# Designed miniproteins, single chains, continued (5): the designs that were tried, part 2

Each design is a single chain, and the fold is of that chain. pLDDT is the mean over its residues in the fold that is shown.

## One batch from the design tools (miniprotein)

Design m16036
Fold by ESMFold2-Fast:
Structure m16036 (fold): chain A 83 residues (1-83)
Amino acid sequence: MLSEEEKKELLDILINELKLSIETAQKALILTIEYILSNKEFDPEELAKILKKELNLSEEEAKRIAEKIGEFLAEKGIAELKK
């Protein structure tokens, strides 16, 4: 589970590195939390499909966001990436 500090760090990455609006970044964070609570293994492709549908993003944007989130979660030891 993401701590409050980790949620803030991920939100800052989504806004500052990926150039998402505050609203989109907040929704992406919520969707990510719901995804990791419901899934045993982190799959960036599955998260990208969720982000594309729920946030009305392009496939390219959704994949980029999902991959960056996956890297962040792996670095924090919260989720292991599907290989």
Scores: mean pLDDT 79

Design m16037
Fold by ESMFold2-Fast:
Structure m16037 (fold): chain A 62 residues (1-62)
Amino acid sequence: SAEEKAIELAERAARAMAAAGVSGRVTATAVDKETGKVATAVFEVNADGSITLVSKEVSDAK
């Protein structure tokens, strides 16, 4: 699903940031072109290198 893809992409980016010693937030958006659904996932990379899923949502593409 778009939601699963958004979470996977955001998590991969967050892990890469943590490995590079960078903190911050990463947002990934996945669009399912067939259904027009949009999924957004936000991960936070903390200063200690831990990763937290902050939010996820699914909406219709505009």
Scores: mean pLDDT 80

Design m16038
Fold by ESMFold2-Fast:
Structure m16038 (fold): chain A 51 residues (1-51)
Amino acid sequence: MEKLRRAVELMVNEDKTLEEIAKEVGYDSVEEFEKAFREAFGVTPEELRAA
């Protein structure tokens, strides 16, 4: 729950890689992070950064 919110904050405030963010908030891989993010927000982290 709070993991994905922290990931969004890291994406907007720091130019970290998605792999680093995924590991920092407690996911084993970028793929698991992207799946969880899409399920929670309806968009991928890449789509959020592109918007």
Scores: mean pLDDT 76

Design m16039
Fold by ESMFold2-Fast:
Structure m16039 (fold): chain A 75 residues (1-75)
Amino acid sequence: SNEEILKKRDEIGEEAQKLRDEAMEKLSVATPEERKKLIEEYAKKMKPLVIEFYELNYKLTGDERYKKLAEELKK
């Protein structure tokens, strides 16, 4: 149902915010060398959440742009 899709989007949003907060905390005490690695690790963890967010928006709206965005990220 649309309600289940909306709930899943909220859960993804909360997980993304948690990852952002954790990354910001680590970056605040990181050396320049550590920052690059932390940013790459953050991007790697965020990628599957962004893909799922686009796929859920496609299911909710039928907008093919979301489908294309998800497929592009899977490459």
Scores: mean pLDDT 87

Design m16040
Fold by ESMFold2-Fast:
Structure m16040 (fold): chain A 72 residues (1-72)
Amino acid sequence: SSASEELRKALEDLEKELEEAEKNKDLTKLKYVLGQAEALRYLAIQNGDSALAKRADELIQRVKKKIEELEK
Protein backbone atom coordinates (compact mmCIF):
# COMPACT_ATOMS: atom_id res chain seq x y z
CA SER A 1 0.00 0.00 0.00
CA SER A 2 1.04 3.65 -0.42
CA ALA A 3 1.02 4.02 3.38
CA SER A 4 3.57 1.21 3.78
CA GLU A 5 5.78 2.77 1.07
CA GLU A 6 5.63 6.19 2.79
CA LEU A 7 6.48 4.62 6.18
CA ARG A 8 9.39 2.70 4.62
CA LYS A 9 10.79 5.90 3.10
CA ALA A 10 10.35 7.72 6.44
CA LEU A 11 12.20 4.90 8.23
CA GLU A 12 15.05 5.08 5.69
CA ASP A 13 15.27 8.85 6.29
CA LEU A 14 15.40 8.21 10.07
CA GLU A 15 18.21 5.67 9.58
CA LYS A 16 20.23 8.40 7.83
CA GLU A 17 19.40 10.94 10.56
CA LEU A 18 20.52 8.40 13.19
CA GLU A 19 23.91 7.96 11.47
CA GLU A 20 24.42 11.76 11.41
CA ALA A 21 23.33 12.10 15.07
CA GLU A 22 25.72 9.28 16.09
CA LYS A 23 28.65 10.98 14.32
CA ASN A 24 27.82 14.34 15.95
CA LYS A 25 26.95 12.82 19.38
CA ASP A 26 23.73 14.85 19.15
CA LEU A 27 21.64 13.63 22.09
CA THR A 28 18.69 15.92 21.21
CA LYS A 29 18.58 14.55 17.65
CA LEU A 30 18.91 10.95 18.89
CA LYS A 31 15.88 11.46 21.18
CA TYR A 32 13.96 12.97 18.24
CA VAL A 33 14.82 9.95 16.05
CA LEU A 34 13.72 7.60 18.87
CA GLY A 35 10.31 9.29 19.13
CA GLN A 36 9.79 9.23 15.36
CA ALA A 37 10.86 5.57 15.10
CA GLU A 38 8.44 4.55 17.89
CA ALA A 39 5.60 6.37 16.07
CA LEU A 40 6.50 4.65 12.77
CA ARG A 41 6.62 1.25 14.52
CA TYR A 42 3.11 1.83 15.89
CA LEU A 43 1.79 2.80 12.44
CA ALA A 44 3.50 -0.22 10.83
CA ILE A 45 1.78 -2.53 13.35
CA GLN A 46 -1.60 -0.83 12.70
CA ASN A 47 -1.11 -1.35 8.94
CA GLY A 48 -0.16 -5.04 9.45
CA ASP A 49 3.38 -4.50 8.12
CA SER A 50 5.30 -6.86 10.44
CA ALA A 51 8.54 -6.58 8.39
CA LEU A 52 8.55 -2.77 8.67
CA ALA A 53 7.64 -2.98 12.39
CA LYS A 54 10.64 -5.30 12.95
CA ARG A 55 12.93 -2.89 11.06
CA ALA A 56 11.63 -0.02 13.22
CA ASP A 57 12.29 -2.13 16.37
CA GLU A 58 15.90 -2.65 15.24
CA LEU A 59 16.31 1.12 14.74
CA ILE A 60 14.72 1.80 18.17
CA GLN A 61 17.15 -0.62 19.88
CA ARG A 62 20.14 0.95 18.09
CA VAL A 63 19.15 4.52 19.06
CA LYS A 64 18.36 3.55 22.69
CA LYS A 65 21.79 1.94 23.04
CA LYS A 66 23.47 5.09 21.67
CA ILE A 67 21.50 7.37 24.02
CA GLU A 68 22.51 5.16 26.98
CA GLU A 69 26.17 5.28 25.85
CA LEU A 70 26.15 9.10 25.57
CA GLU A 71 24.31 9.66 28.92
CA LYS A 72 26.98 7.72 30.89
Scores: mean pLDDT 86

Design m16041
Fold by ESMFold2-Fast:
Structure m16041 (fold): chain A 79 residues (1-79)
Amino acid sequence: MKYRITIETDKPITDEDIEAVRAAFEEAGGRVLEIKRISDTKLEVLVEAPSEQAALDAAARIAKRIPNVKSVTIEPVEE
C-alpha cells in the first residue's frame, strides 16, 4: 500500500535530513517513491510499504534521526 508522510520541523530541513528520511524508510522495508519539499520546514514523502505498521516504524526512525521534528503525519493513499 502507498502512504503519504508529512514531516514538519522547527528548523530548516537539510539535504542530510532528506537522506536520513530515505534511509529510515528503506531500513523499515518501505520504498520511497517521491520526496517533495513543501517549505523549508515541511517535507512530504510518498512511500510504498507492506503495512501501516511498517510506515509507522519508518516514521518513528525519522523522529529519532532528525532533531527538532515537530510532527509526523501518516495518511494511506489508494492507487
Scores: mean pLDDT 79

Design m16042
Fold by ESMFold2-Fast:
Structure m16042 (fold): chain A 55 residues (1-55)
Amino acid sequence: AARARIRALNAELAARVRELAEQMKKDPSLTPELRKEVYELVVRTAEEKAAILAE
């Protein structure tokens, strides 16, 4: 259960980061905003994974 939930969160994070990386390639002027979005996604995903592991 916990392992599957963590795997799903990691997959969702990887997919979203890939989307944001492609947006940065198409419009480099968005890089600071999209980097902030990546940081927020990584932090939120880490907190969710930590909560699952603490169960």
Scores: mean pLDDT 82

Design m16043
Fold by ESMFold2-Fast:
Structure m16043 (fold): chain A 75 residues (1-75)
Amino acid sequence: MFEETLARIRANIENPSEEQKKLIEQTKENIDKWRAEQVEVLKSLPPEQRQAELARLDAFNEGVLEGIELIVRAY
């Protein structure tokens, strides 16, 4: 139920749980793995386009991590 989830989130903000820490850690690991896979795909692009796409990928991944950390810790 939503009430149960909200209570759990509040408790975890006040006293971070192992589950909360695991979620953030797994998110970082998954982002790193996905980035490595995308780098391999981007090798087929010309150097200029490859650099631009890597910059966009890094910006996107940073935003995703920030969003998940906000949801897990702040709400």
Scores: mean pLDDT 72

Design m16044
Fold by ESMFold2-Fast:
Formats: sequence, C-alpha cells, structure tokens
Structure m16044 (fold): chain A 64 residues (1-64)
Amino acid sequence: SKKEEVELKILLYEIVRGGIEYVIEQIKKLPETEERKKLIKLNEERLEEIEKEIEKLKKELEEL
C-alpha cells in the first residue's frame, strides 16, 4: 500500500541518518586535518537534507 511504501522510505532514511551520524562520530575521534573537516561538513550537509526528507515523508504519512 502507499502507506507501507512511505513508512519503509522513512525507515530507510532513518537508517542512513544513523549511519552518517556514526561516521561523523568516528571522524571526530581522529586528529583534525583539512580533508577530515571537509568530510564532516559534507556529511553534516547530507544529514540536513535527510532530516528535511524525513520531515516531508512524515507529513505525507499524516495526510494518508
């Protein structure tokens, strides 16, 4: 059903979010380099995009 498809998409995005958060945590444990700072920034930007997509999907789910 449409509802089950949206719920699965939310789940998949939440798993990806958790994975990116974990990666950022691991990079932060290493000595700071310019390349690592750029990787952290890039992944933080990706997290913002994922959060927005999850929010959209949750809104869609409420309307179903």
Scores: mean pLDDT 88

Design m16045
Fold by ESMFold2-Fast:
Structure m16045 (fold): chain A 99 residues (1-99)
Amino acid sequence: SNFGLRDLLELMIKLGITLPKFSPSMKKLLKEKLNMTDEEIEKIEGEVPTEEQIDALVEEIAKRYNLSPEEVEGLRELLLRLRRGQELRLEREREELLK
């Protein structure tokens, strides 16, 4: 079967790779589009992954699901974008707390 975002998140939970706390809008999308439970979302929430952890995750997924080079590039870009967005969000939250 085709590899999807649901499969990615399940593999991340299994490997103990986490993402920082999702926005309410993102949680809604995960529930509505991927049929994720609140418990599954809580399991994936944690520290921001390193770029090296993302590269290792992408390589593991590519090997397990036989992803094309284009799919590998798209997955890597998506995960790095999510990581950067979460870093910027945490930075802004820290700045607001210091005001």
Scores: mean pLDDT 74

Design m16046
Fold by ESMFold2-Fast:
Structure m16046 (fold): chain A 71 residues (1-71)
Amino acid sequence: MPSFELSLGSTGEAVRGLDAFLASYGLPGTGVMDEEKMALLEEAKRRAGATGNRVGPEVFAALARLLRERQ
């Protein structure tokens, strides 16, 4: 998984890919980065030890663990 940047209100293929990932864990796809998705990414970044606005493979791994815990 390549690294990319996401911000509140972002749209496009990166957001659609994230929506598909989150839908696998029961979260609805919206086609935009909303505050709930940003909060999930921020928590995943903290757990992964990442900083800044870039989402890399470490953050996605942490996000997957976080979402499994919240099932």
Scores: mean pLDDT 71

Design m16047
Fold by ESMFold2-Fast:
Structure m16047 (fold): chain A 75 residues (1-75)
Amino acid sequence: HPLTLLSKEEIVEVLKKLGFSEETAQKVADAILEDPRLTAEELAERTGLSVHQARKALIAISEEATRKLRELQKA
C-alpha cells in the first residue's frame, strides 16, 4: 500500500480548523489532490478564495503533512 501523507478527509479537517466551511474545504482538497503543485493564485481562481486565504490553506496543509511525516519517522 503506497504511503500517502494526507487523505482528503485530513485536508478537509485542517481547512475547517482554519475556519473554512465544509463545502469550501472539500473544493480546496479536491483541487490540491488533482494538482498538488497548484500556486496560491491558481487555487484562489479555482475555489473563489482570495490569494491570501489560498496561501494560508497551502501553508497549513504543508505543515500538517510535515508533522505526519515526522511522527512516522519516530516509529
Scores: mean pLDDT 77

Design m16049
Fold by ESMFold2-Fast:
Structure m16049 (fold): chain A 49 residues (1-49)
Amino acid sequence: EEELKKISENLKKKRLDELDTMRKAAQKYIPEEFKEEADKVFDELKKKI
């Protein structure tokens, strides 16, 4: 039971870390005008994880 919860949490953390890495990489290529829009998209993706 404890192990199952830890596996679930670990997978969730991996997904969130991947998303955060993508967000940081994307920031280098996103024009200032669209940074707020991009942040909203990444926030929505985080909520789905």
Scores: mean pLDDT 75

Design m16050
Fold by ESMFold2-Fast:
Structure m16050 (fold): chain A 120 residues (1-120)
Amino acid sequence: GAEPRSVLEAVLQAAGYLAAGDDAGAEALVRRLAPQASEAEREEILRLLREAAEHLRNAENEEDVRKAIELLLEAVLLVYRVRGLAPEDLAAVERLMEEMRANAELDTDRVAALEARIRA
């Protein structure tokens, strides 16, 4: 597929691979997303994504979707921490993740826009 535009889009793709039973695809994507991650950090990202995929598969109510969103956003934040963002950039990411968690929504365009501003 096309290269992910943001960490959130990559995390969603990896969760999609896990939901489809493609563990190897998810692992390869996480490795590309955070190549500097330790084995323990990579396993923690994958654990969060596997739990999110499970909540999405069992999404019979709003709370399952909300829990999946929380786990996906935690995985996104862990990727940025592993990447070693500057403290001010990490703080901006943490504020956006908390806003999306509070609203129980994922906005990949907002994350991509924030990443573009951090790189500029």
Scores: mean pLDDT 84

Design m16051
Fold by ESMFold2-Fast:
Structure m16051 (fold): chain A 80 residues (1-80)
Amino acid sequence: SLEEGLRTLEQRAARSTDDYERGELLYAAGELYRRLGDYEKAAEYYEKAAEYFERAGDLEKAREAREKSEEARRKAEELE
């Protein structure tokens, strides 16, 4: 299920010592929250992913994750 996939990604991210891997796992969690329709959580996880990509030195991935976070925030506002 999407919820089981999300739990697995969050647990893996918490145990990872690699900033890039953490970014990828948190980004994937953001994608799953978006698919579940939880745009507020999607935005939070994309933002966390951006921070880890920035720490890893992947500025393009960080920018992409921030853009996804802003898109999700706009969707969350539309649904309120």
Scores: mean pLDDT 84

Design m16052
Fold by ESMFold2-Fast:
Parts: C-alpha cells; sequence; structure tokens
Structure m16052 (fold): chain A 61 residues (1-61)
C-alpha cells in the first residue's frame, strides 16, 4: 500500500463513520493498521490512522 492509497482509505473510512457505518469503518482501520506495519507509510499517514482509530473506538463506546 502506498501513502496515496492509505489516504484514500482513510477518507473512505471517515465517510463510513459520518454515515453511521461504524463497524465497516472499524474494519477499514484494522486493514490500514495492518498495512502500516507491513509497508513504510509516512509518519503523517500513520498519525492519521491512529487518530481515526480513536474516533472509531469512541463511536463504538
Amino acid sequence: MTNKEAEEMIKEARKLLESGLVELAKRAVDHLEKEAKSNELSKEVKDEIEELREEVEKALA
């Protein structure tokens, strides 16, 4: 996964959260975190993934 592909997935996951599809957004974040461990994504993209994780967890609580 490239930084550009990760940015596009982050954008899609945020749209899912805004639509109330929290479970689908969680699955997208799970995939992004796995890709971030396997691919050298930029710090900025990794920080966005971490921020999105916190948003998903708050929505699930």
Scores: mean pLDDT 80

Design m16053
Fold by ESMFold2-Fast:
Structure m16053 (fold): chain A 61 residues (1-61)
Amino acid sequence: NAELVDNGLAAIERLLQAGHDLDTVRRAGDTIITHLKNKGASDEDIAAFRARVDALLAAAA
C-alpha cells in the first residue's frame, strides 16, 4: 500500500501548491484516508499517511 500512500501525499502537496486553505486540505486528507481504508490499506499505512499530512500542514502554516 506504499504506492497508495505516496499518491495520496502527492495529491495533498498539489492542493497546497495550488493555494487551497489548510482547512480544505485537511478535509481532503480525511477523504483520502477513507479511500485508503476502502482499498484495504493497513492501519500502519493509514497512520503514516496521517502523520505526513499533519507534518505538511504544520510546515505550510
Scores: mean pLDDT 82

Design m16054
Fold by ESMFold2-Fast:
Structure m16054 (fold): chain A 58 residues (1-58)
Amino acid sequence: GTAEDARRDLAQAERALAAGDAAAGITSAMHAKKVAEEAGDRELAERAERLVEEARSL
């Protein structure tokens, strides 16, 4: 995937968490991390990882 794909998945994760859906948020954030890593975007991968940890705390 591309960095843009990762940003889209990250935005989806943030929306899911805002709606109270931790499971959907974790799934989307994990996918965003994988896509960001494939794209070589370390900053996006770190942001996605932090969101996964935040979601797991819910």
Scores: mean pLDDT 83

Design m16056
Fold by ESMFold2-Fast:
Structure m16056 (fold): chain A 58 residues (1-58)
Amino acid sequence: AASPEEAARAAAEAAARGADADTASLNGVGMITQLGADGEAARAGGRAAREALAAKGF
C-alpha cells in the first residue's frame, strides 16, 4: 500500500477532479482550514481520505 502521505496526496488530486465524497471532503476541509477552521476537522478529513484510498487498494 502507498504511504499515508502519498494516499492523502492522491485523494486531494482526485477530489480536485470531482472524485468520491471522502476525497472531496478532504479538499473542502483544507479550504475551510485556510479560512480559520480548527485543525481537528482537517486531521479528520485527511484520515478519512487515507482510509478510503487504502480500502481501494492504494
Scores: mean pLDDT 52

Design m16057
Fold by ESMFold2-Fast:
Structure m16057 (fold): chain A 58 residues (1-58)
Amino acid sequence: MSPEELRRRWQEALDTLTRLARETGDEALRAVADAMRARSPSPADLEAPLDFDAVLGP
């Protein structure tokens, strides 16, 4: 996956989580979105699909 493609997919995931958090008022979804913003795409994300387990940690 190219860095540009990864950033696009990351932003799409952030937008989706932000929208869901806003619509549901779910603090866990807000926390996941905030964690994604803080982490930025890592080299691991270039080799695998975006994984929410990786965002939340094990």
Scores: mean pLDDT 66

Design m16058
Fold by ESMFold2-Fast:
Structure m16058 (fold): chain A 110 residues (1-110)
Amino acid sequence: MNVLTQTPASVTVTEGGTATITSTSSGADVVQMNWYQKKPGEAAKLLIKDISTRVEGVPSRFSGSGSGNTFTLTISGLERDDTAVYYASGISKDGDLAYGQGTTLTVVDA
């Protein structure tokens, strides 16, 4: 089974900074990558679909990029409310669906 590995597993960044989360597939090239935000007490929210397309209502400071088997979520201008677990999900060229283990982002005061 193809595995998505998210790096880092956890990261702490000061408010106003930038976080980068990378998802790497162990198998075939990924043709679709989605990024989700899960906050405590809330349902998981889709942020980015189709590698780089922001979902309606998602701020422009969230961006997705990547190709092949390596994909990145970048969050700039970090706010305290961005503290969440971020999950990648991808579909490979062979049709295999894979999920990342999640990255815990903690935003602290500057």
Scores: mean pLDDT 83

Design m16059
Fold by ESMFold2-Fast:
Structure m16059 (fold): chain A 57 residues (1-57)
Amino acid sequence: DWREYEEKGKKAEAEGDYLSAAEYYGRAGELAYAAGDLEEAERLFRKAVEAIEKAES
């Protein structure tokens, strides 16, 4: 379930682990896309990109 990976991403982000957050959000987006939840997939991939940007800052 993509929701479990989103929760893992939120926890990693709250801990300042932006690389792990990006990995979890990316995995959540892949699962949402596979489930046909295209709007959720887009949102989750955007969160993954934002987490990568924070990690690179």
Scores: mean pLDDT 86

Design m16060
Fold by ESMFold2-Fast:
Parts: C-alpha cells; sequence; structure tokens
Structure m16060 (fold): chain A 81 residues (1-81)
C-alpha cells in the first residue's frame, strides 16, 4: 500500500526540521536534547504503528505533533545562536 501524499510530506518535513535542529544542537542543553529525542522517538513509533493499522489520520496527527515540537526546539536554538 502506498502511503498518502500528506503523510509522506509530513514525514519529510519532520526529517528536514530534525536535520536543521541537529546543526544547532549545541545551543540546547543535554537534558533538553534527551527529552526532545525521547518524545520525538515516541511520536514516530506511534505514527508507524498507526500506519501499520491503516489509520493514516492518526499517523498524520502524530507526525504533525512531532513537527510542532521540532519547530519549537529549532526556534529556541536559533534564538540562542
Amino acid sequence: MELPEEVLKAAEEADRLLAELNTLAGYLSEEERKALHEKIGELQRKAEEALKAGDWEAALEYLEEAKKLLEEALAKAKALA
């Protein structure tokens, strides 16, 4: 089964934000990086489980939540840079 384009785009956007954040990771504390990594990993696992269950709407919701957390962390890192 091919994934819906909306899900693929959300996943690509999350990956892009994570890559950008990694270039600025030094501006976040070790505790903040660990907490973010654990939360993003949890959301990615839930999205994968939802996709395997055929619940693309739930998968999209988890990916969008991950994007929001990454955008917030990236904004904070950029403000500290």
Scores: mean pLDDT 80

Design m16061
Fold by ESMFold2-Fast:
Structure m16061 (fold): chain A 56 residues (1-56)
Amino acid sequence: SRAEALTRAGEYIQRHGERATLREIAEEAGVSPATVSRLIREATGVSVREARRIVS
């Protein structure tokens, strides 16, 4: 589900910070890179690149 994908993506970003690549985040979330980028933007209002900077 979208909620599960978002949870997995968020946990991966929290664990790895700036070391979390878009490909790895998408793989952990079980969706495409385009889908995980959209889900993060819809949930947080920021891009994956910006989310990684905020966490670091």
Scores: mean pLDDT 82

Design m16062
Fold by ESMFold2-Fast:
Structure m16062 (fold): chain A 64 residues (1-64)
Amino acid sequence: SLERELARLEAVRGILKGAIYYLKKLVEKETDEEKKKEYEKEIEELERELEEIEKRIEELKKEI
């Protein structure tokens, strides 16, 4: 159902936001420039995924 799909996407959104928050905290504590760049790249990739998930949530909300 659309309602179950919406609930699933909202759960994924929450997980992505948590992961981004955690990685940003790792960047703040990281002293190794190479590892810091790897975390920043992962944050950028997760933020793109979050944007796609949020777009899908808004599209589904319009159909419910």
Scores: mean pLDDT 86

Design m16063
Fold by ESMFold2-Fast:
Structure m16063 (fold): chain A 59 residues (1-59)
Amino acid sequence: VPFDELHEALVEAARLIKELLAQGYSEEEAARKALERLSKRFPPEVVEAVRALIDKELA
């Protein structure tokens, strides 16, 4: 996974999760919706890497 794309995806995921939490979504729902949004803009391997990092933080 290219580091630059992973970094951009992580920044985007953090921003989306923050916005979704502000809208009243739970952490799990916010993470799921953020990953769905990322899958439309980033390659599957980048989205999978972001998911793995989120899963480690939420576990």
Scores: mean pLDDT 79

Design m16064
Fold by ESMFold2-Fast:
Structure m16064 (fold): chain A 57 residues (1-57)
Amino acid sequence: RVEELARLLRENVKTDPAAAIRAAQELYDLGHFEALAEVAEELGWPVSAEVYRELAK
C-alpha cells in the first residue's frame, strides 16, 4: 500500500498532478511520513524531505 502510493506520487508528479496530490495526501493522512520524506528527496525537494523526517520521528 505505502509502496503503491509512493510510486503513484513519483510517476504522476509531472504527468498527472491531481493524482500525485491525492497520493501525497493519502500518505500524509495515514502517517507514512518516512515514505513521503524518501520520495521528496528523490524528487529534489530537500526542505519538504526534512519536514517529513521530523514528522516521522
Scores: mean pLDDT 77

Design m16065
Fold by ESMFold2-Fast:
Structure m16065 (fold): chain A 58 residues (1-58)
Amino acid sequence: MFVPTSQDVRDRQVKILRDQVGDAAADAIRQLSETSSDDMVDKAVTVVINRHNSPRPA
């Protein structure tokens, strides 16, 4: 049994993102999480999701 950490949450978030937003966006967030601070990654995820969802039809 593992204890969920920010990294585990991020991994799951990336998998969900891949299914909902797309492979390119999920991969970009994954790459960013390896090289950037957690705050930067959180902001990037929010921006990606918001941009993807804003032009969506109802």
Scores: mean pLDDT 70

Design m16066
Fold by ESMFold2-Fast:
Structure m16066 (fold): chain A 63 residues (1-63)
Amino acid sequence: SLEKETLLALGVMIGALAIKYSKNPEEAKKLLDELVKRMETASPEEAQKILREGIKKLKELEK
């Protein structure tokens, strides 16, 4: 769905920025890879949850 594709695109952009500015870019990259993998088989509702959880984990990396 367009919603799912949009959420995935947002997740990738946020993840790329996190990797670029992170104190731990390798861990940020692993979190982005996990996000992309989870989104491939997710419903649109699950995609929203996956994106929120991914952003939270990325923020926790930076403290």
Scores: mean pLDDT 80

Design m16067
Fold by ESMFold2-Fast:
Structure m16067 (fold): chain A 61 residues (1-61)
Amino acid sequence: MLKEGLKYLREGRYEEAIELFEKAIAENPEDAMAWTLLGIAYKKLGRYDEAKEYFDKSVAL
């Protein structure tokens, strides 16, 4: 799941990457890497406020 999401992120398929990272977080909410990658995907979409929120969650873990 996380590896597939990272592949979509690199291909510019940000919405599909977000879906996979959200599934990873649903399975393991303490996965700091999944929160970080979700933040990166939102940043790539220009949604900086949401990206910051997800980065803050990653750091808090």
Scores: mean pLDDT 82

Design m16068
Fold by ESMFold2-Fast:
Structure m16068 (fold): chain A 77 residues (1-77)
Amino acid sequence: MKELEERLRELREKVAELVEKKEKEGKLSEEEKKELKELAFEIARLEAEILAIKYGLSEEEKEELLKKLLKIVEEEL
């Protein structure tokens, strides 16, 4: 659990750096946009796994949670 939380923190820091760059420059390169999207999806997967472990979710419940988190990511990006 703790290792997943630490990994989540690292990924969030990387997202923050890309978001700051977008704010400063007004846009990201295509490669940076892809990286940001991949990081955001990885964060969603880790959050779903942490919650599944914490609350004893089934694989199907975890998948439904992941779908909801990914939809939020798509709406934010």
Scores: mean pLDDT 78

Design m16069
Fold by ESMFold2-Fast:
Structure m16069 (fold): chain A 108 residues (1-108)
Amino acid sequence: MRVSPEDLLRAVVESLATLYEVRGDEELAEELRRLLDNPEEGLRKAIIYQLELAKKTADPEKQKEIDELIEKIENGELNLEEVAERLRELGLDSLAEGLENLLEEVRS
């Protein structure tokens, strides 16, 4: 069944908002729901949240690299494909694979 790229991204962001709400992160869930009209921005916010979580367990050198990636994402300096590549370079393979799979479906 063919789904539009925007509809797919919106469904993913809505699913992430529901997941975070169930886990008790109501502020992030509400922010993601406000971004359903701009689901790419919602996806970027979810990625930043995952990077902040990864940063909490990282060494100081890796924390600095994560901070630089967050800043570039927030400033719109990277497209989603470039974000996935940077996530792999940082060893965040699970997050990178998730994003790559979403981008492949969007391009299909």
Scores: mean pLDDT 79

Design m16070
Fold by ESMFold2-Fast:
Structure m16070 (fold): chain A 88 residues (1-88)
Amino acid sequence: APPLKSGDEELDALAREALEAAREALKLAEEKGNKEALLKGIAALLRAIGALLTGRLALERGDEAGLEQARRDLERALELAKKAIEEA
């Protein structure tokens, strides 16, 4: 692999997309008064934050498996956020 960057651009991009989708889900659910979509949006937001923090720790430790798991968790958070938007 090429020399390690201090941050992972793919992890940061995926985290940004998941967090933006979760924020849209929360806003839409609040505007429509959909409590189930609101709870799903909150769950997506918390999962995205947790995965991003886990991914950053994995990067600092050189834990390639942990970084890959964090990316998968962010993808799942994004899917949950998109479902929350659809259900709102």
Scores: mean pLDDT 80

Design m16071
Fold by ESMFold2-Fast:
Structure m16071 (fold): chain A 85 residues (1-85)
Amino acid sequence: SLEEELQRIAKENDLEAAIDLVERETGDPTLRANYLYASQGKPEEAVREMARALGLPEVEITSPEDLNKAVERIAEALRAQRAAA
């Protein structure tokens, strides 16, 4: 499922998979461009860039609970994009 894919990406710090997922769902290559310059591979950075690509407010992640909440909000936004198509 989409949520399982997002949780895997966050858990494994797989920023490249996050870029592919967002580009696939939104058609926006901005996250790919940002990744090429950031090169940091942090789960909070992947989540922050996904939120930015989706037009969501900038997310501040200071705990695992914040990360989980951000992932859920991103999943909701991606589902809304799919429903609109």
Scores: mean pLDDT 65

Design m16072
Fold by ESMFold2-Fast:
Structure m16072 (fold): chain A 74 residues (1-74)
Amino acid sequence: MAEKAAELLRKAAEALRNGDFDTALKYVIEAANLLPDPARGMALVISVIGDLLEGRVDEAIKTLEEFAEEVRKE
């Protein structure tokens, strides 16, 4: 499960790099639902949406990549 969540987060980051915000949000939500801790999943979704609303796409990508690495190590 953790590996699949990490893969979805990496796909979300790639979608953001391509300017496809709808696809990125879909992958973030799917990954959040696969996480064993729903609080961590909710925090991830809120953080990414917040960054995107303020135009901080690079920060959103960084958050997704960092979360993917943390989840992959679990």
Scores: mean pLDDT 81

Design m16073
Fold by ESMFold2-Fast:
Structure m16073 (fold): chain A 73 residues (1-73)
Amino acid sequence: MDYSELVAAEVALLGSDSEALRLFALEVLRSVAKTHPEALLANPELRPALDAALGDASPEVRALARELLAILE
């Protein structure tokens, strides 16, 4: 699987009504950020999705979004 395709799929999952799927997506994106941060930075939908996740109802989703942003910046 191409990393750009993987990032696009995981960004789409951040819009899921399932907390478990949103947490899974953030964990995958966090792993990609540590090894291939360029794949995340190339996706224009990533930053708006992470900004939305910072306001998520789940404190775990918000915590992972903050960690991912810290890795990228």
Scores: mean pLDDT 82

Design m16074
Fold by ESMFold2-Fast:
Structure m16074 (fold): chain A 66 residues (1-66)
Amino acid sequence: KEEKQREAYERLRREAEERGVPVSEVPVELSPEQAAVAKEIAEKLIEIGDAIDEALKAGKKPKPVK
């Protein structure tokens, strides 16, 4: 349980670093309940984003911003 919480937090932190968001803006510690909710939301968003990105790469390139 705590291991899953730590993993979710580490993922959020890495994602924040990749986006250039200050680490301090990412919660230092999440309660188990908050971590579980954040993980579920993050998993859904990441999965959706990855699916879209994969479709763009494998299928067609939609016209994003030119």
Scores: mean pLDDT 61

